# Designs tried in a protein design run: designed miniproteins, single chains, continued (4). Part 103

Each design is a single chain, and the fold is of that chain. pLDDT is the mean over its residues in the fold that is shown.

## One batch from the design tools (miniprotein)

Design m15554
Fold by ESMFold2-Fast:
Structure m15554 (fold): chain A 102 residues (1-102)
Amino acid sequence: AVSPEVAALLEALRAHPYADYFRNLPPKDTPGWAEKIKYPISLTLIEERVRAGEITTVDQVANLLYRMIADVLYYYPKDSEIYKAALAFGAALDAFLAALRA
């Protein structure tokens, strides 16, 4: 069973304007990506792990989301749209977690 807080977090991020950048892993032929990113993750893979019961807490989900964002910031150029999207997505995640604490 998925906790209400985990479900709400994933729903909020799926609804974000930049969610499509993070929905799936980049194409398999993306140059040097596999060499740079040891543990690739996407929104779809995080949702699959939650449904499988492999991750159950908000903190576990947030840790994977932050890693996904960090991987994008590490791989893509700073002037790329996906890099800018990752910064905005990270800010949205921070805001959601702050609201949960309140």
Scores: mean pLDDT 83

Design m15555
Fold by ESMFold2-Fast:
Structure m15555 (fold): chain A 81 residues (1-81)
Amino acid sequence: KEELLKEAENYRRQAKIHEAAAKGDEVGAQRYLDLAAASTDPEKRAEYLAKAQTLIDNAQVHRQKAEEYRKKAEELEEKAK
């Protein structure tokens, strides 16, 4: 029982790490979106938008990983009951 709860706690910690990584990528993406909005050069704007999209995609992967870890934690918590 207690071993399963400790393992679930570790998965919840991993989920928080991935959520923090996703937030970091989202902040980075916003910076590039702001640079794109401030740019008067259409080619440079396109470059900033592409960099923003890469970070948005990375954030999505991290959020999916966080959800997977939360589900694993919930499953272990259920089995411990």
Scores: mean pLDDT 87

Design m15556
Fold by ESMFold2-Fast:
Structure m15556 (fold): chain A 100 residues (1-100)
Amino acid sequence: SELDKLLEELYEFVKKNEELIVKYMESLGAEDEAEAVKKLLEEAEKSNKEEKLELMKDLFLILRFFFSKYLNIEPPKDFKEAVELVKKKLEEIVEEVKKK
């Protein structure tokens, strides 16, 4: 589905930028959420396709919670729009962190 592809794109982006994302989350006091992201990425690498999709959904939910709690950004109620917003904002954050 289009949503599954979008979740996969978010997952691949987070995996590629794991160190920067984890460091950014930890810098805001989100140590538990950063640890959850690391564990989900490690588990996804060892998982079959169906298990990996569920882990990608869990990754999105952790990032949604992080955005709401630590950045005061409430994503839309629509799941697809929420994934798109989280991905876009996370890409902006990673680009900014890379400049420092």
Scores: mean pLDDT 86

Design m15557
Fold by ESMFold2-Fast:
Structure m15557 (fold): chain A 66 residues (1-66)
Amino acid sequence: GPAELERIQREAGEGLAMGAATLKAGKAYEAEPLELTSTRVVARARTESGEFLVTIDLQTGEVTVE
C-alpha cells in the first residue's frame, strides 16, 4: 500500500546516499536524511574522511557530494 511504498522510498534514499558518499568521498558509515521527496534526496553522510552533503536528483539521476 501507499505507506509501504513511502517506507521503501525512504530506505532506498538512505541507501543511495550511503552508496554515493562511499563512491565519491570514501567509506561512509552513517547517512542522516535531511530531505526526502519524490524528486530529490538530501542527506548528511559521515565518512572516514569527514562529513559530506549528498544530493541526489531522482528525476535526472544526478548525484552531488560536497
Scores: mean pLDDT 74

Design m15558
Fold by ESMFold2-Fast:
Structure m15558 (fold): chain A 75 residues (1-75)
Amino acid sequence: MGSGKALATGGVDGDAVARGVAAAGGEVPPSLAQRAADAAKKGDYETADKYTAEMGRLAGVSKSDVAAGAVAAAS
């Protein structure tokens, strides 16, 4: 829940999310990052949270680190 809201608050797009994950030490498909950002912008925090967790799993980092990195990259 919190990670999806953080993505929406940061005004992030798929590129910003992907850059944030890379800065946190991971890598994810740009399409997955874009889906997470789109879901967050729609207010679908459950779907955004699901995609953020998937990015964390693929990058080997926590869901919170993915969200924090994405918001930082968008700033």
Scores: mean pLDDT 66

Design m15559
Fold by ESMFold2-Fast:
Structure m15559 (fold): chain A 65 residues (1-65)
Amino acid sequence: SLEEDVMAGVAQLAAAVAGAEVSIRREDGRLVIEFTVSTDDALKLMEKVGENARKVGAEVSITKK
């Protein structure tokens, strides 16, 4: 959907700005977003992005190295 495509773009941009890793895929028509972060600031940002992505039906995981 347009909303999922926008959220995927937001996730990519936020990860790039925060210096985080992001993997985005679709499983059974569902958007799946996986973040890997190395700082507490990146963790907080990805938590906010993840909360918004979950509101549009995405599955989100965040891992801190």
Scores: mean pLDDT 85

Design m15560
Fold by ESMFold2-Fast:
Structure m15560 (fold): chain A 112 residues (1-112)
Amino acid sequence: ALGAESVRAWERLEELLRGVDARLVFGAPTLSDAAVEAHIRFVEALIEAIEAGLEKIELGTALHPIDAPAEVAVAQYERMAALLEEAAKNKEKEVYHVESPEAAELLAELRA
């Protein structure tokens, strides 16, 4: 069984993921910023949990286990956060509201 702190971290991730799923309308102009911010929060929570030594979800959650080594997973999630941050900033600054294909692919993975 996981320690109490590990259990709380995974419960937080599950709750955050449910919130993100409810807000996953990335590409819709009216919800884009909120959706991007939710994904950033999700990625930040994942990075924090992995850095705490949590590699897999043991609570029977809907979240997929991480199949990569912790260092690789952290680097990938950091890149996801950076891409989502850039997408949010571009949404605020650019008239075209053009979405990054990379950000769209990462969001599709988070939805799956």
Scores: mean pLDDT 41

Design m15561
Fold by ESMFold2-Fast:
Structure m15561 (fold): chain A 93 residues (1-93)
Amino acid sequence: SKEEKVEELLKKAEEHLKKARESIEKGNLEEAGRHLEEAMKSLGEASKIMKNEEIIEEIRESIGIGQKQETLEESLKAILEKLEEVLEKMKKL
C-alpha cells in the first residue's frame, strides 16, 4: 500500500538522520552530508506519495537554512535539525 511505502521511506530517513548525527559528532562532515542527502531523498519521495506540497517545501527550505551558515559543521547541523522536525511531522500525518 501507499502507507507501507511511506513507512519504509520514513524508516530509511530516520536511520540516515541518526547516522548523520553520529557522523557530525565524530567530525566526519563528508559522511554526515551523504547521510543528510539520503534522508532528504527518502523524505522527498515519501512527501510526494503523500501529495503534501507543504512538506516538500519544508525539505527544500532545509537546504536554504544550511547555505546561510558560516561553517560546514553549522550548515549540516542546521539541515539535520530541520529534517528531524520534518520527519516527526510526517510521522504524525
Scores: mean pLDDT 84

Design m15562
Fold by ESMFold2-Fast:
Structure m15562 (fold): chain A 111 residues (1-111)
Amino acid sequence: SSAQQLISEIVEQAMEAGISFIESEDPNKMFVRVGDEIYEVIFTDELDPSKKLFEIDLEKKKIYLSSKLLELPEEVRLAYIYLAALNVKRLKEGEEPLTLSKEQEKELLSL
């Protein structure tokens, strides 16, 4: 499907960028490596999912994701974590954020 292709493209770009999950000693915490830095991945109800599904805090090294993503298949949730981590790298390198079109986002959220 077009959604599966988009997920594969996001994952491939993240892997090419050297982004990886880090094993946590605390099973309730998730971390990703972006370059030489570690970012904590946090699911939160504080985000308005109609406006954004993730938010990056570069100072605190945190990635906030909408808890709405927990209701979706694991592959979609992982794709958004990778997309957010790619945007950490882009922001640190002074590049524009990588964003999904409304059509691409609808395809992922409908999976």
Scores: mean pLDDT 84

Design m15563
Fold by ESMFold2-Fast:
Order: sequence, then C-alpha cells, then structure tokens
Structure m15563 (fold): chain A 90 residues (1-90)
Amino acid sequence: SEIEELKAEMKELVAEMQRIVDEDLTPEQRIARLEELVKRAKEIYERAKKLNHPLIPQAKNLLAAAEGMIAAVRAGRPITKNMIPPLDFS
C-alpha cells in the first residue's frame, strides 16, 4: 500500500541519518548526503499530506531534523543521534 511504502521510506531516511552521524565523513561529504536527505524528506512530507494520514507530523519532524542537521554541519557544529526523531507507527 502507499502507506506501507511511505513508512518504509521514513525508516530508510532515519537509517541514513544514523549512518551520516556514525560514519567518518568530511563536512563536505555530510552536507552532500544531508542535501539529498532534505530532498527525500520533502517528498515524504508532500506524500503524507496527499494521503491526509496521521504520519504528517512525523514526516514534518523528519524534514525539520534533516534541515537542522545540515544547518549544524554548515555552522561547524556536531551532529548527534539525538537530533533524529523517533518513528512511531503504532
């Protein structure tokens, strides 16, 4: 279903955020991967809105997190796993 595809993409987005935090990357490499994450998070948020689904707040939180992480890297600040919002599909 479209909802299950959306959930799978949100899980993959979180996993990629965790990888970007954990991997020994240059700031330039982190920015490039985070720019791609922001793009994906925007697409997820737009699809959640079209489905008018209870996942909208979680999708919005993922987008805000991705934007916050890229802003932190650009400012020379560390990124941490605490910046990644939890997913709840219960």
Scores: mean pLDDT 86

Design m15564
Fold by ESMFold2-Fast:
Structure m15564 (fold): chain A 114 residues (1-114)
Amino acid sequence: SLSPEQMEIVREAIKEIRKLIAEWEEKNDTSDETIEEFVTKVEDIFKKAIEKLKEAGASEAEIERVMELIAGFTVAMLRATALELKVPEEVEERLIQAVSEGILKVYKEFKKEL
């Protein structure tokens, strides 16, 4: 189970994801450049959270569970925001795919450092 310190790291990562999605919503731009910038920022949030969790003594299994939790939250929040903005389904799916691939890339990099 996660310690209180590790749970705070999770809350801060979720807060950063919420802020990033709010910034995307305000910009209301689904260009390839904006999606790429968004994905890069999501990757940075995940990398920072993993590093902090490692420093706080989280196990590999705990980090994997946290990554799944934050990834699920990110996808759900993006889908909700896309519905509110009336984003076309094709564009929504492209955004979700790009974000999911970015998160998977960070996870694979984490596994190589073990």
Scores: mean pLDDT 85

Design m15565
Fold by ESMFold2-Fast:
Structure m15565 (fold): chain A 68 residues (1-68)
Amino acid sequence: HHHVPEVELTPENIARMLLIAAEQNKDDKETLDNLVAHAERFGLLSPEEAAAIKTADDLIELLKKRLE
């Protein structure tokens, strides 16, 4: 058994990583679209919630709700 310096892919860690990436790339629509797709894939957003995301701030708000 060994530990590696990788972030574990837990829902909480995924949400935190996506939140940080969204905050760092607010003006990059391609990055936003990719982050929304990942959040939906990992069950952090419903398809309806993902379709409602228009800006990085919308994604940030939803991810913060999942981390509360």
Scores: mean pLDDT 75

Design m15566
Fold by ESMFold2-Fast:
Parts: C-alpha cells; structure tokens; sequence
Structure m15566 (fold): chain A 95 residues (1-95)
C-alpha cells in the first residue's frame, strides 16, 4: 500500500540521518550501511507506486546520492536512482 511504502521510505531516511550523525562516516561499517540504504531506494524506484513518494523526498535522496558518490559506494544503485530522478525532472520540465 502507499502507506507501507511511505513508512519504508521514512525508515530509510531516518537510518540515513543516524549515519550522518556518526563521528566516522567514512568507516567501512558506515559505507556498508549507506550501500544497503541505496540498494533499498533503488528497489523502491523500480516500483511504479513508490515513484511519487520518492519524488516527494527528492532533496533528501539527492543528499544520499552525493554522499554515496563521495564515498565510492553503491555505484550501480546510485546511477539507477540518479537516472530515475533526472528522467522525472525532464518530464516535469516538458509537461
């Protein structure tokens, strides 16, 4: 359901904020945590019902993408999400 997808995304956003509060964001453990968050967001982006919910949180997801690129983690998933957001931005601009 939409409510279940919104709750899942909210939990992922909360996990990301916990990671940002960490004193050692570059640790292998925190890199692994970020990769797992990015993998889950990439899976949500494949679901048509989840796409509007992800777009409502675009700025927060873009923050995750920037950090993942800086740390060199989840490169495939980062690319998949970045393409998804870029395509939706183009659709909005030409509509």
Amino acid sequence: SKAELEEELRELLAEFEELLASEDIESEENKKRLAEIMERIAELAKQPEARPILLEHREEIERMIRLAKELGVAEKEVLEIDIFLGVEEIKEAVA
Scores: mean pLDDT 82

Design m15567
Fold by ESMFold2-Fast:
Structure m15567 (fold): chain A 85 residues (1-85)
Amino acid sequence: SAVEELEKFGKELIAKLPEEAKPYAEKALRDAVKALEEGGSSDEIDRVLLEQYVAAAPSLSEEALAALAKALGELSRKADEIIRK
């Protein structure tokens, strides 16, 4: 399913992140999956991903924040691919 594809992709991305970034990425994935299940748009998914980046910014190192930004961008692209099918 679309949800299973996004979850699998996201879990593999999160496994490679710094430990401090993982909670933000895990919540971003959960919120993105929920939005996808509810028939949300690419804009709605991008919004929930951005919310976790903003939440993480004051707490993470520059390197961890950059890694999170890259992972959230990959999740955004994957979700958009799934929606555009």
Scores: mean pLDDT 87

Design m15568
Fold by ESMFold2-Fast:
Structure m15568 (fold): chain A 69 residues (1-69)
Amino acid sequence: ARAQLEEEYQQKLPELNRKRSEMLKNNQVDVEFVIQEVQFLKQLGREAEAERVIRLFPEAKEELLQALN
């Protein structure tokens, strides 16, 4: 159910924030992690938030398009 996925997202939010901070601090983008996060947000119907994540890590955009095909 979407409500269960929403709760899972809220529980994962601290871990997601930590991972983003690590990527920014080390100047390295974990493209696979970004793809997984964007796919999960899209499953939740959080399109605006998914777009925001892509905007933070534009290097993942091309890989994301391939993963969705």
Scores: mean pLDDT 73

Design m15569
Fold by ESMFold2-Fast:
Structure m15569 (fold): chain A 84 residues (1-84)
Amino acid sequence: SLKEKILEKMKEMGVDPKKATLSAVLAAMRSVLGLTGYQTSRVLELVKKRLGVKYPDDVVDAERAVEAGIEAVDELEEKLKKEA
């Protein structure tokens, strides 16, 4: 699954799932999904809202953060398709 690919990428990057920051999760997602800087910034804001976290450096549950990130990417893709 996409979630498994992102979690595997985090492990490749040396990210400890128990110490994963939101920014580290997004770096892995950007790598796997080929997100632009703009898309990554939009995903960050949506994930912060979904998880109720304030800062990119906040430690998050890696699995929940990846799930929220995938949902945020889906939301952005729907918006981008309407604008394209």
Scores: mean pLDDT 80

Design m15570
Fold by ESMFold2-Fast:
Structure m15570 (fold): chain A 78 residues (1-78)
Amino acid sequence: MVELHPEIKELAEELNVPQEWLDKHAESLNLYYEELKARGVPEEEIRKELTKILSDESLTEADIFLPLSFEAMRRAIE
């Protein structure tokens, strides 16, 4: 089981995101957060992007993995 970054955990608690969902997506959320931080994105902007993901109750496993993979790939090849 992968521990979420404290910043992601705090935001998830504010948004009442289920722990089961967080545990399932922890690696993808951490990777996305780390990529944004590595690119010098301000914490406030990272928080906005994570809020969009965490507040979408219609998100499926495919939806979160696909957008996060795309963002990670884009940043890695730029």
Scores: mean pLDDT 66

Design m15571
Fold by ESMFold2-Fast:
Structure m15571 (fold): chain A 78 residues (1-78)
Amino acid sequence: SEEERERHRALGREIVDFLEERSPKEMIEALKEGRLNEEGLKAAREYAEDILRNPESYSEETIEAAKELLELIKEKEK
């Protein structure tokens, strides 16, 4: 149902939002552990792309983690 799809989308977004507040490293771990659903993967990709579009606002460590996150997401996209 559409309501079930919306619930799954909300849960994926909530997980990514939670991880964004902690560290990019924790988001990578969640992805490797299979804790991100399709919507979570999309949100994680948007997060990593935002970092790479505004690298001057982030540390070198955060930028490198964003690059790793994008590569892992590409592997999950078939």
Scores: mean pLDDT 72

Design m15572
Fold by ESMFold2-Fast:
Structure m15572 (fold): chain A 60 residues (1-60)
Amino acid sequence: SEAVRRRAEILLEASEGVGDILNYVMDRTNASQEEKDKMNAKFKKEREKLREELEKKIEE
């Protein structure tokens, strides 16, 4: 439905802001490049899973 699509867009946009905060915190705590890469990879996987779940709900 259109309402589900719009809510999905808002949630995915909010998740981008969370990613920015995550990277800011890692920079402030002097995280290594390896730690940053691992954390960003995990966050990216969780975002893609959310995107796929929301896309499936929109199509149903």
Scores: mean pLDDT 77

Design m15573
Fold by ESMFold2-Fast:
Structure m15573 (fold): chain A 88 residues (1-88)
Amino acid sequence: MVEELAEKAREAAIAGDAEEAARLLEEVMERMVEAARRRDWEELERIARILEEAYARMRAEASEETLRVVHRVLGEGQRRAAEVLEEL
């Protein structure tokens, strides 16, 4: 499911649909936060790798306007995951 969400987010971002890309990425980041709460390091690494691959392709082909939205969503999700990890 995470791979499918990231792939759809990438497609939306490249197509210029910043709203749909943000929505799908927010769902991916929720999965990342859930993995952080479970201390599932293997799943965190897997999600991070999937996001890195999707982001690299978005950066190559998406507009600067869409990338600003993508950066905001990814940054917020990463901060939430880090916060959860620091709670213990």
Scores: mean pLDDT 85

Design m15574
Fold by ESMFold2-Fast:
Order: sequence, then C-alpha cells, then structure tokens
Structure m15574 (fold): chain A 109 residues (1-109)
Amino acid sequence: MTEAEKYAEMARRVVEAIKALADNGASPEAIASAIETATDYVIKVGKLDPEKAVELARELGEAAVYAVQKHGPEVADTVIAAFQRLGDALPEIRPVAEEAIRRVKEVAK
C-alpha cells in the first residue's frame, strides 16, 4: 500500500465515522473532531495525489452536510472552517470546498 493509499483509507474510515457519530447522537464536539481529523488526512493525501484528495474532499463534503442536517448549526461553523482550510491548503480542492460551504450554509438555516 502506498502512503497516499494509506492516508486515503484513513480518511474514508473517518468519513464513515462522521456519519455513524451523526446517526448515534454524538456531541457536536465529537463530530467536529472527526471532521478535523478527516480534513488532516485529505491534506496529507493532497500532498501526494491531488486528484485522489479532490475525490476524498467530495466524500467528506457529503458526510459533513449529512452531519449538519442531523445537528443543525452547531456543527456548521466547524465544517465551514474545515473546508476553508482544505481550499487554502490544496488549490485543486477549492471548487469542491466552496460548493460544500454553500450547501452547509443552506442546510444550517
């Protein structure tokens, strides 16, 4: 397994954990921590394989929007900050990050 594949697998496991945390009524702080952890792994993937990082950022965006739908505005600020950080770290992810931020702002209303 390459280092990029290893970090991508870790990112996907954390993305799955975000959905499970949202479904099981975990605290906003626990969900926020999982989103930050997934964000760190996506950045690590992006330093090695930008195209794979774009794919993972889309997967993270879907999980994050789902968490905001379950928890409302309590998680929204963390998600917005995480995707701003992704777009700043990885220019290739910027369009995906901007779309995720837009969707989160819509569902947090």
Scores: mean pLDDT 85

Design m15575
Fold by ESMFold2-Fast:
Structure m15575 (fold): chain A 122 residues (1-122)
Amino acid sequence: TQQIIQQAQQLVQQMGDAIGAATSASEAQAWADRLQAAAEDPLQLGEELARLFALLDARVRQTRQQYIDLTQQAEKALEQDEAKGAQLYAEAEKQRQQLELLQQALDTTGKAFGQILQLLGS
């Protein structure tokens, strides 16, 4: 129905800023184009959202591990070289900020996927 298509288009629009902040501009645009192309078919949109969710989840796990590793390296370095320790903490903080953006994109995508599943199940 036209109402389902409108809801799907609104969900795609809401994801734009979160995905853009968490990925490169070109990658965000590629996903936006893919999701918009699928927006008139809730089943296809659900499949594309599931793929995006899986990719974002993998990036969240990778970025979280990088943050943990950098923080551990910073703590060890700080005891021997304060300047190196401070640099590694600054790098860890950048990874923490990226992790927060990726978590927001993952949450937004998961909510959109859940809403599409509800539309398909009714």
Scores: mean pLDDT 77

Design m15576
Fold by ESMFold2-Fast:
Structure m15576 (fold): chain A 95 residues (1-95)
Amino acid sequence: SVEEIIEELKKKVEEVKKKNPDKSKLYDQALETLVRQTREIDRALEEGDFETAELLLGEMVKTVVDYILLSGDPDLAKVLTDFLNKVLDYYESKR
């Protein structure tokens, strides 16, 4: 479910924050944005609006790339990439 994807993301981001506490605020911003985007995608999918869901997925990919580059943290890169793959799998399962 989308809530399971969100809960795993929250857990993994907290683990990375413990390793890099100086970047905590940036990681919190990434988490807040990605949780919001995940719920927006889920709403579009529930409504059968696959065109909007696809556009929102494109925005999420950009968000993930931007936070990976801004953080410079390979641990965050792995967490966000694994998360993105789960959202993509969820999208394909609903299509």
Scores: mean pLDDT 90

Design m15577
Fold by ESMFold2-Fast:
Structure m15577 (fold): chain A 62 residues (1-62)
Amino acid sequence: MSISKSELTSLLRQFLRDNGVNLPDHALQQLADQFDKDGDGTLSEEELVELLSQSSTFRDYL
């Protein structure tokens, strides 16, 4: 499965808001860029799994 950078940004925005964190779009885009190892604006399944595995870190952030 692959996901576009815009979709990833939307998911990150929603996830962070659910955890009480509000980031501007440019910061969300920078986070999305960090997970885009292909550099083509899409995410591989491996990149998506990495992002999901890091979700516990965001919970601890609060």
Scores: mean pLDDT 60

Design m15578
Fold by ESMFold2-Fast:
Structure m15578 (fold): chain A 108 residues (1-108)
Amino acid sequence: MGDKEALLEEGRRLEELGREYEKQGKLLHAAVYYYNAGVMYEAAGDLEAAAESYRRAVELFEKVGKETDPLYIDSLDNLSRALRDLGDEKEAEEVTKKRNEALKKRLG
């Protein structure tokens, strides 16, 4: 299907941009691109690729100390949903716990 192929191609493009920014030490920019790659993969129905991209975004947000960033929280929300759809309930619970802690920190 051409639409799915286009979404997968856009996901790969955004993921490559994420790697380029990561190589430059621009970790927050890299995290945003990995998040957007995950969104494209999820729209294409590739939940494994989506989960890996969201997981990478989460790792980079944590590495730069941006655990109250809205995109960090969105990455955790999207990752936990993808993991549940894949049947990875244990990792989904761990990610949901991180998301709740991030919201608590953001709200004060």
Scores: mean pLDDT 88

Design m15579
Fold by ESMFold2-Fast:
Structure m15579 (fold): chain A 63 residues (1-63)
Amino acid sequence: MEKLKEIEKRVEEEVKRITEEVKAWLEKYAETMNRQEATSFTAKAIRKIGDLIQWEIEERRKL
């Protein structure tokens, strides 16, 4: 039980970190370049979060 909650907590912290990185990247790019490029970076960030969710599912299954 404790290990499952630890995995969930890790995922939540990682999602928060990725979200903050994405916001920082978007602010830099939106200021200096085309908004369509910023949209492209957002899509890539969403894929990273998807990978994290997949990782958590696999971790929970082996537990």
Scores: mean pLDDT 72

Design m15580
Fold by ESMFold2-Fast:
Structure m15580 (fold): chain A 63 residues (1-63)
Amino acid sequence: SGIKEKVEEYRKTLLENVKKNTPPSSQEVVSQDQIDQSIDTQVAEFEKALLEEEKKRLEELLK
């Protein structure tokens, strides 16, 4: 579905942004597990927001 594809693209974007914005000298301070957990949380919230928006749109149509 379109939502699943958007969620996958968002995850890729978050991974690229983390890699780009974390200086090599700072990578030792932030564990990979913390980065993965942060990304998973943001991806889950993004997917939930998209699903809620779609449900709200359907409810408006069904009235």
Scores: mean pLDDT 73

Design m15581
Fold by ESMFold2-Fast:
Structure m15581 (fold): chain A 59 residues (1-59)
Amino acid sequence: GDIYEVIKDYVPRNDNELTIFKGELLELLEIVDDEYALVRHVASGTVGIVPKSVLKRIK
């Protein structure tokens, strides 16, 4: 899928969200809504929800 770079650290507020840090790469799996995306963390393979506002498309 499309690859996104994390541009801002994010700490999860719900069980379905990922902890992510600036510079990490995420693969887009699904757009959930206007605020959130379902992603796979490229290095770990972990799947979860992140805010779209902390992502920048690179591929």
Scores: mean pLDDT 84

Design m15582
Fold by ESMFold2-Fast:
Structure m15582 (fold): chain A 99 residues (1-99)
Amino acid sequence: SVQEAIQEALEAFLNSPEGKELLELAEEAEREIAKPERDPKRIAEIYRRIAELLASQPSLHPALAARYEGLAEMALAIDDPEKGRKLAEEYYKKVQELL
């Protein structure tokens, strides 16, 4: 099935060096978000690197990279809830158009 093929491709990627880097970056993002004084630029840089890793993989759906690009832009707008909401709507639409 298509879902089984997607799952197998994702599992193969997560076991690759690039996938291991992505998991380490995801853990770094969680640590940065948990800090009392968050660095929005650092969080955005981590999410952009995740998006680049995902975009470099032809076997992965382009919606995954677009999702992390959106998270990076939203991180930069963390102190502006109105801008964050508009960015969330924009990237939700972009991801849906790719699906």
Scores: mean pLDDT 78

Design m15583
Fold by ESMFold2-Fast:
Structure m15583 (fold): chain A 73 residues (1-73)
Amino acid sequence: MDLAKQLINSGFVHLGLGNFDDARDYFTSAAELLGSPELAAAAQAYADAMKAGDGKAAREASLKLGQAVGDSL
């Protein structure tokens, strides 16, 4: 439980730094611990959208990521 929350917090820190692949890996590791494939999928979609520079897709994926984090904790 503590480890999954730490991984999620690290994921958000890396998102703030623009390290989208590292952030995805942290969220994916948390998703494995929490048994949440939705969290893993949301993190991948957000990283892909940010790397593509698609602001609309990034905004939509960010909302889904936030919801998946809330649903998993």
Scores: mean pLDDT 81

Design m15584
Fold by ESMFold2-Fast:
Structure m15584 (fold): chain A 72 residues (1-72)
Amino acid sequence: SAAEEERKRNLEDIELAKKRLEELKKKHPDVKIEVKNVNDEILEVTIEKEGKTTVLRGEPRSVTEQVLDIVL
């Protein structure tokens, strides 16, 4: 069904986002990045950089791009 295909794509987007964030953590060991699944569509990412804590919540692709903007 269309709903099953949409759920599968959402899970694939989450997995890709987690992979990108783990690679970012390896390249920037001075930055703390914690990733939490809110549900199958929404990620919550906590970033601690230079004593500043930022919490981002949203769709996997959008959140990943925002994390890149903060960490890079």
Scores: mean pLDDT 82

Design m15585
Fold by ESMFold2-Fast:
Structure m15585 (fold): chain A 86 residues (1-86)
Amino acid sequence: MEAEAKALQERGREAVRNGDAEAARRVGEEQARFAGETDPALIEGAGLQGELLAMLAKTSEMTPRMAELTERLRELGLELEARRAA
């Protein structure tokens, strides 16, 4: 049981780290079932949470660059707008 729980946890972490939304969703569902969850809606919800975390991990690889570029573009936009208004 412990070995199976560890294997699922490791697969979940790897899927999230890799931004593999499908794998993270499937592992989330498997973890919920392994934990004794029998409600199909709650099992599906656990899978969707894993998928979201994997997508956030994928976007977080780009998020600092995207945020920096967006912030710089916003600053440039404000500077240009101020110059046009002057």
Scores: mean pLDDT 68

Design m15586
Fold by ESMFold2-Fast:
Structure m15586 (fold): chain A 84 residues (1-84)
Amino acid sequence: NRVEELAELLIRLAKDPDDPEARKQLYEIVLEIITEEGYETALKVLEEALKKAIEKDPELAERLREVYEELKKELEETLKISSK
């Protein structure tokens, strides 16, 4: 289940923002969803993953939201560049 995998990766990045492998895996999964089902679906899946991550580790809620917002911003910047 991609939502569960993304939730685990978000928790890893909330604990260790410098984990390059977790970051790479997270981006790969999100980009696959964008390619297969579109950006809107990818955002919904990522939002569900964030909710699930917060449920699993509520003490990391603030950090998890930071990781989510940073990832969302990077995805938006990537799409803006590709549309030019």
Scores: mean pLDDT 79

Design m15587
Fold by ESMFold2-Fast:
Structure m15587 (fold): chain A 101 residues (1-101)
Amino acid sequence: ASEEEITEGVQLIARGVMRVVARRYRELGLEKAAELAEQAGELMEQYIKAKAAGDKEKAKEKALELSRLYRELAEVLKDRPELAKAEKELSERYEELAKKL
């Protein structure tokens, strides 16, 4: 497969995963968490696209936006410690990825 086809595949997976996460948060009555999960999916697509294009500045910007969004998601989920921990770990991961770009 071409690098473009691989990039499109990863973008589709990222969008699909975050849509499933958002649906699960809605099933739990966590509407704000669901909205943030959908926004994360859109930012993930933008991050992957920028990374694939070699646009390090844009990739860094999107990684920092993802880090902030996942931190907000963890705060919204603070009364659900296991979910909050998972989202906080994603925030930290994207902050580290931005520092390496």
Scores: mean pLDDT 82

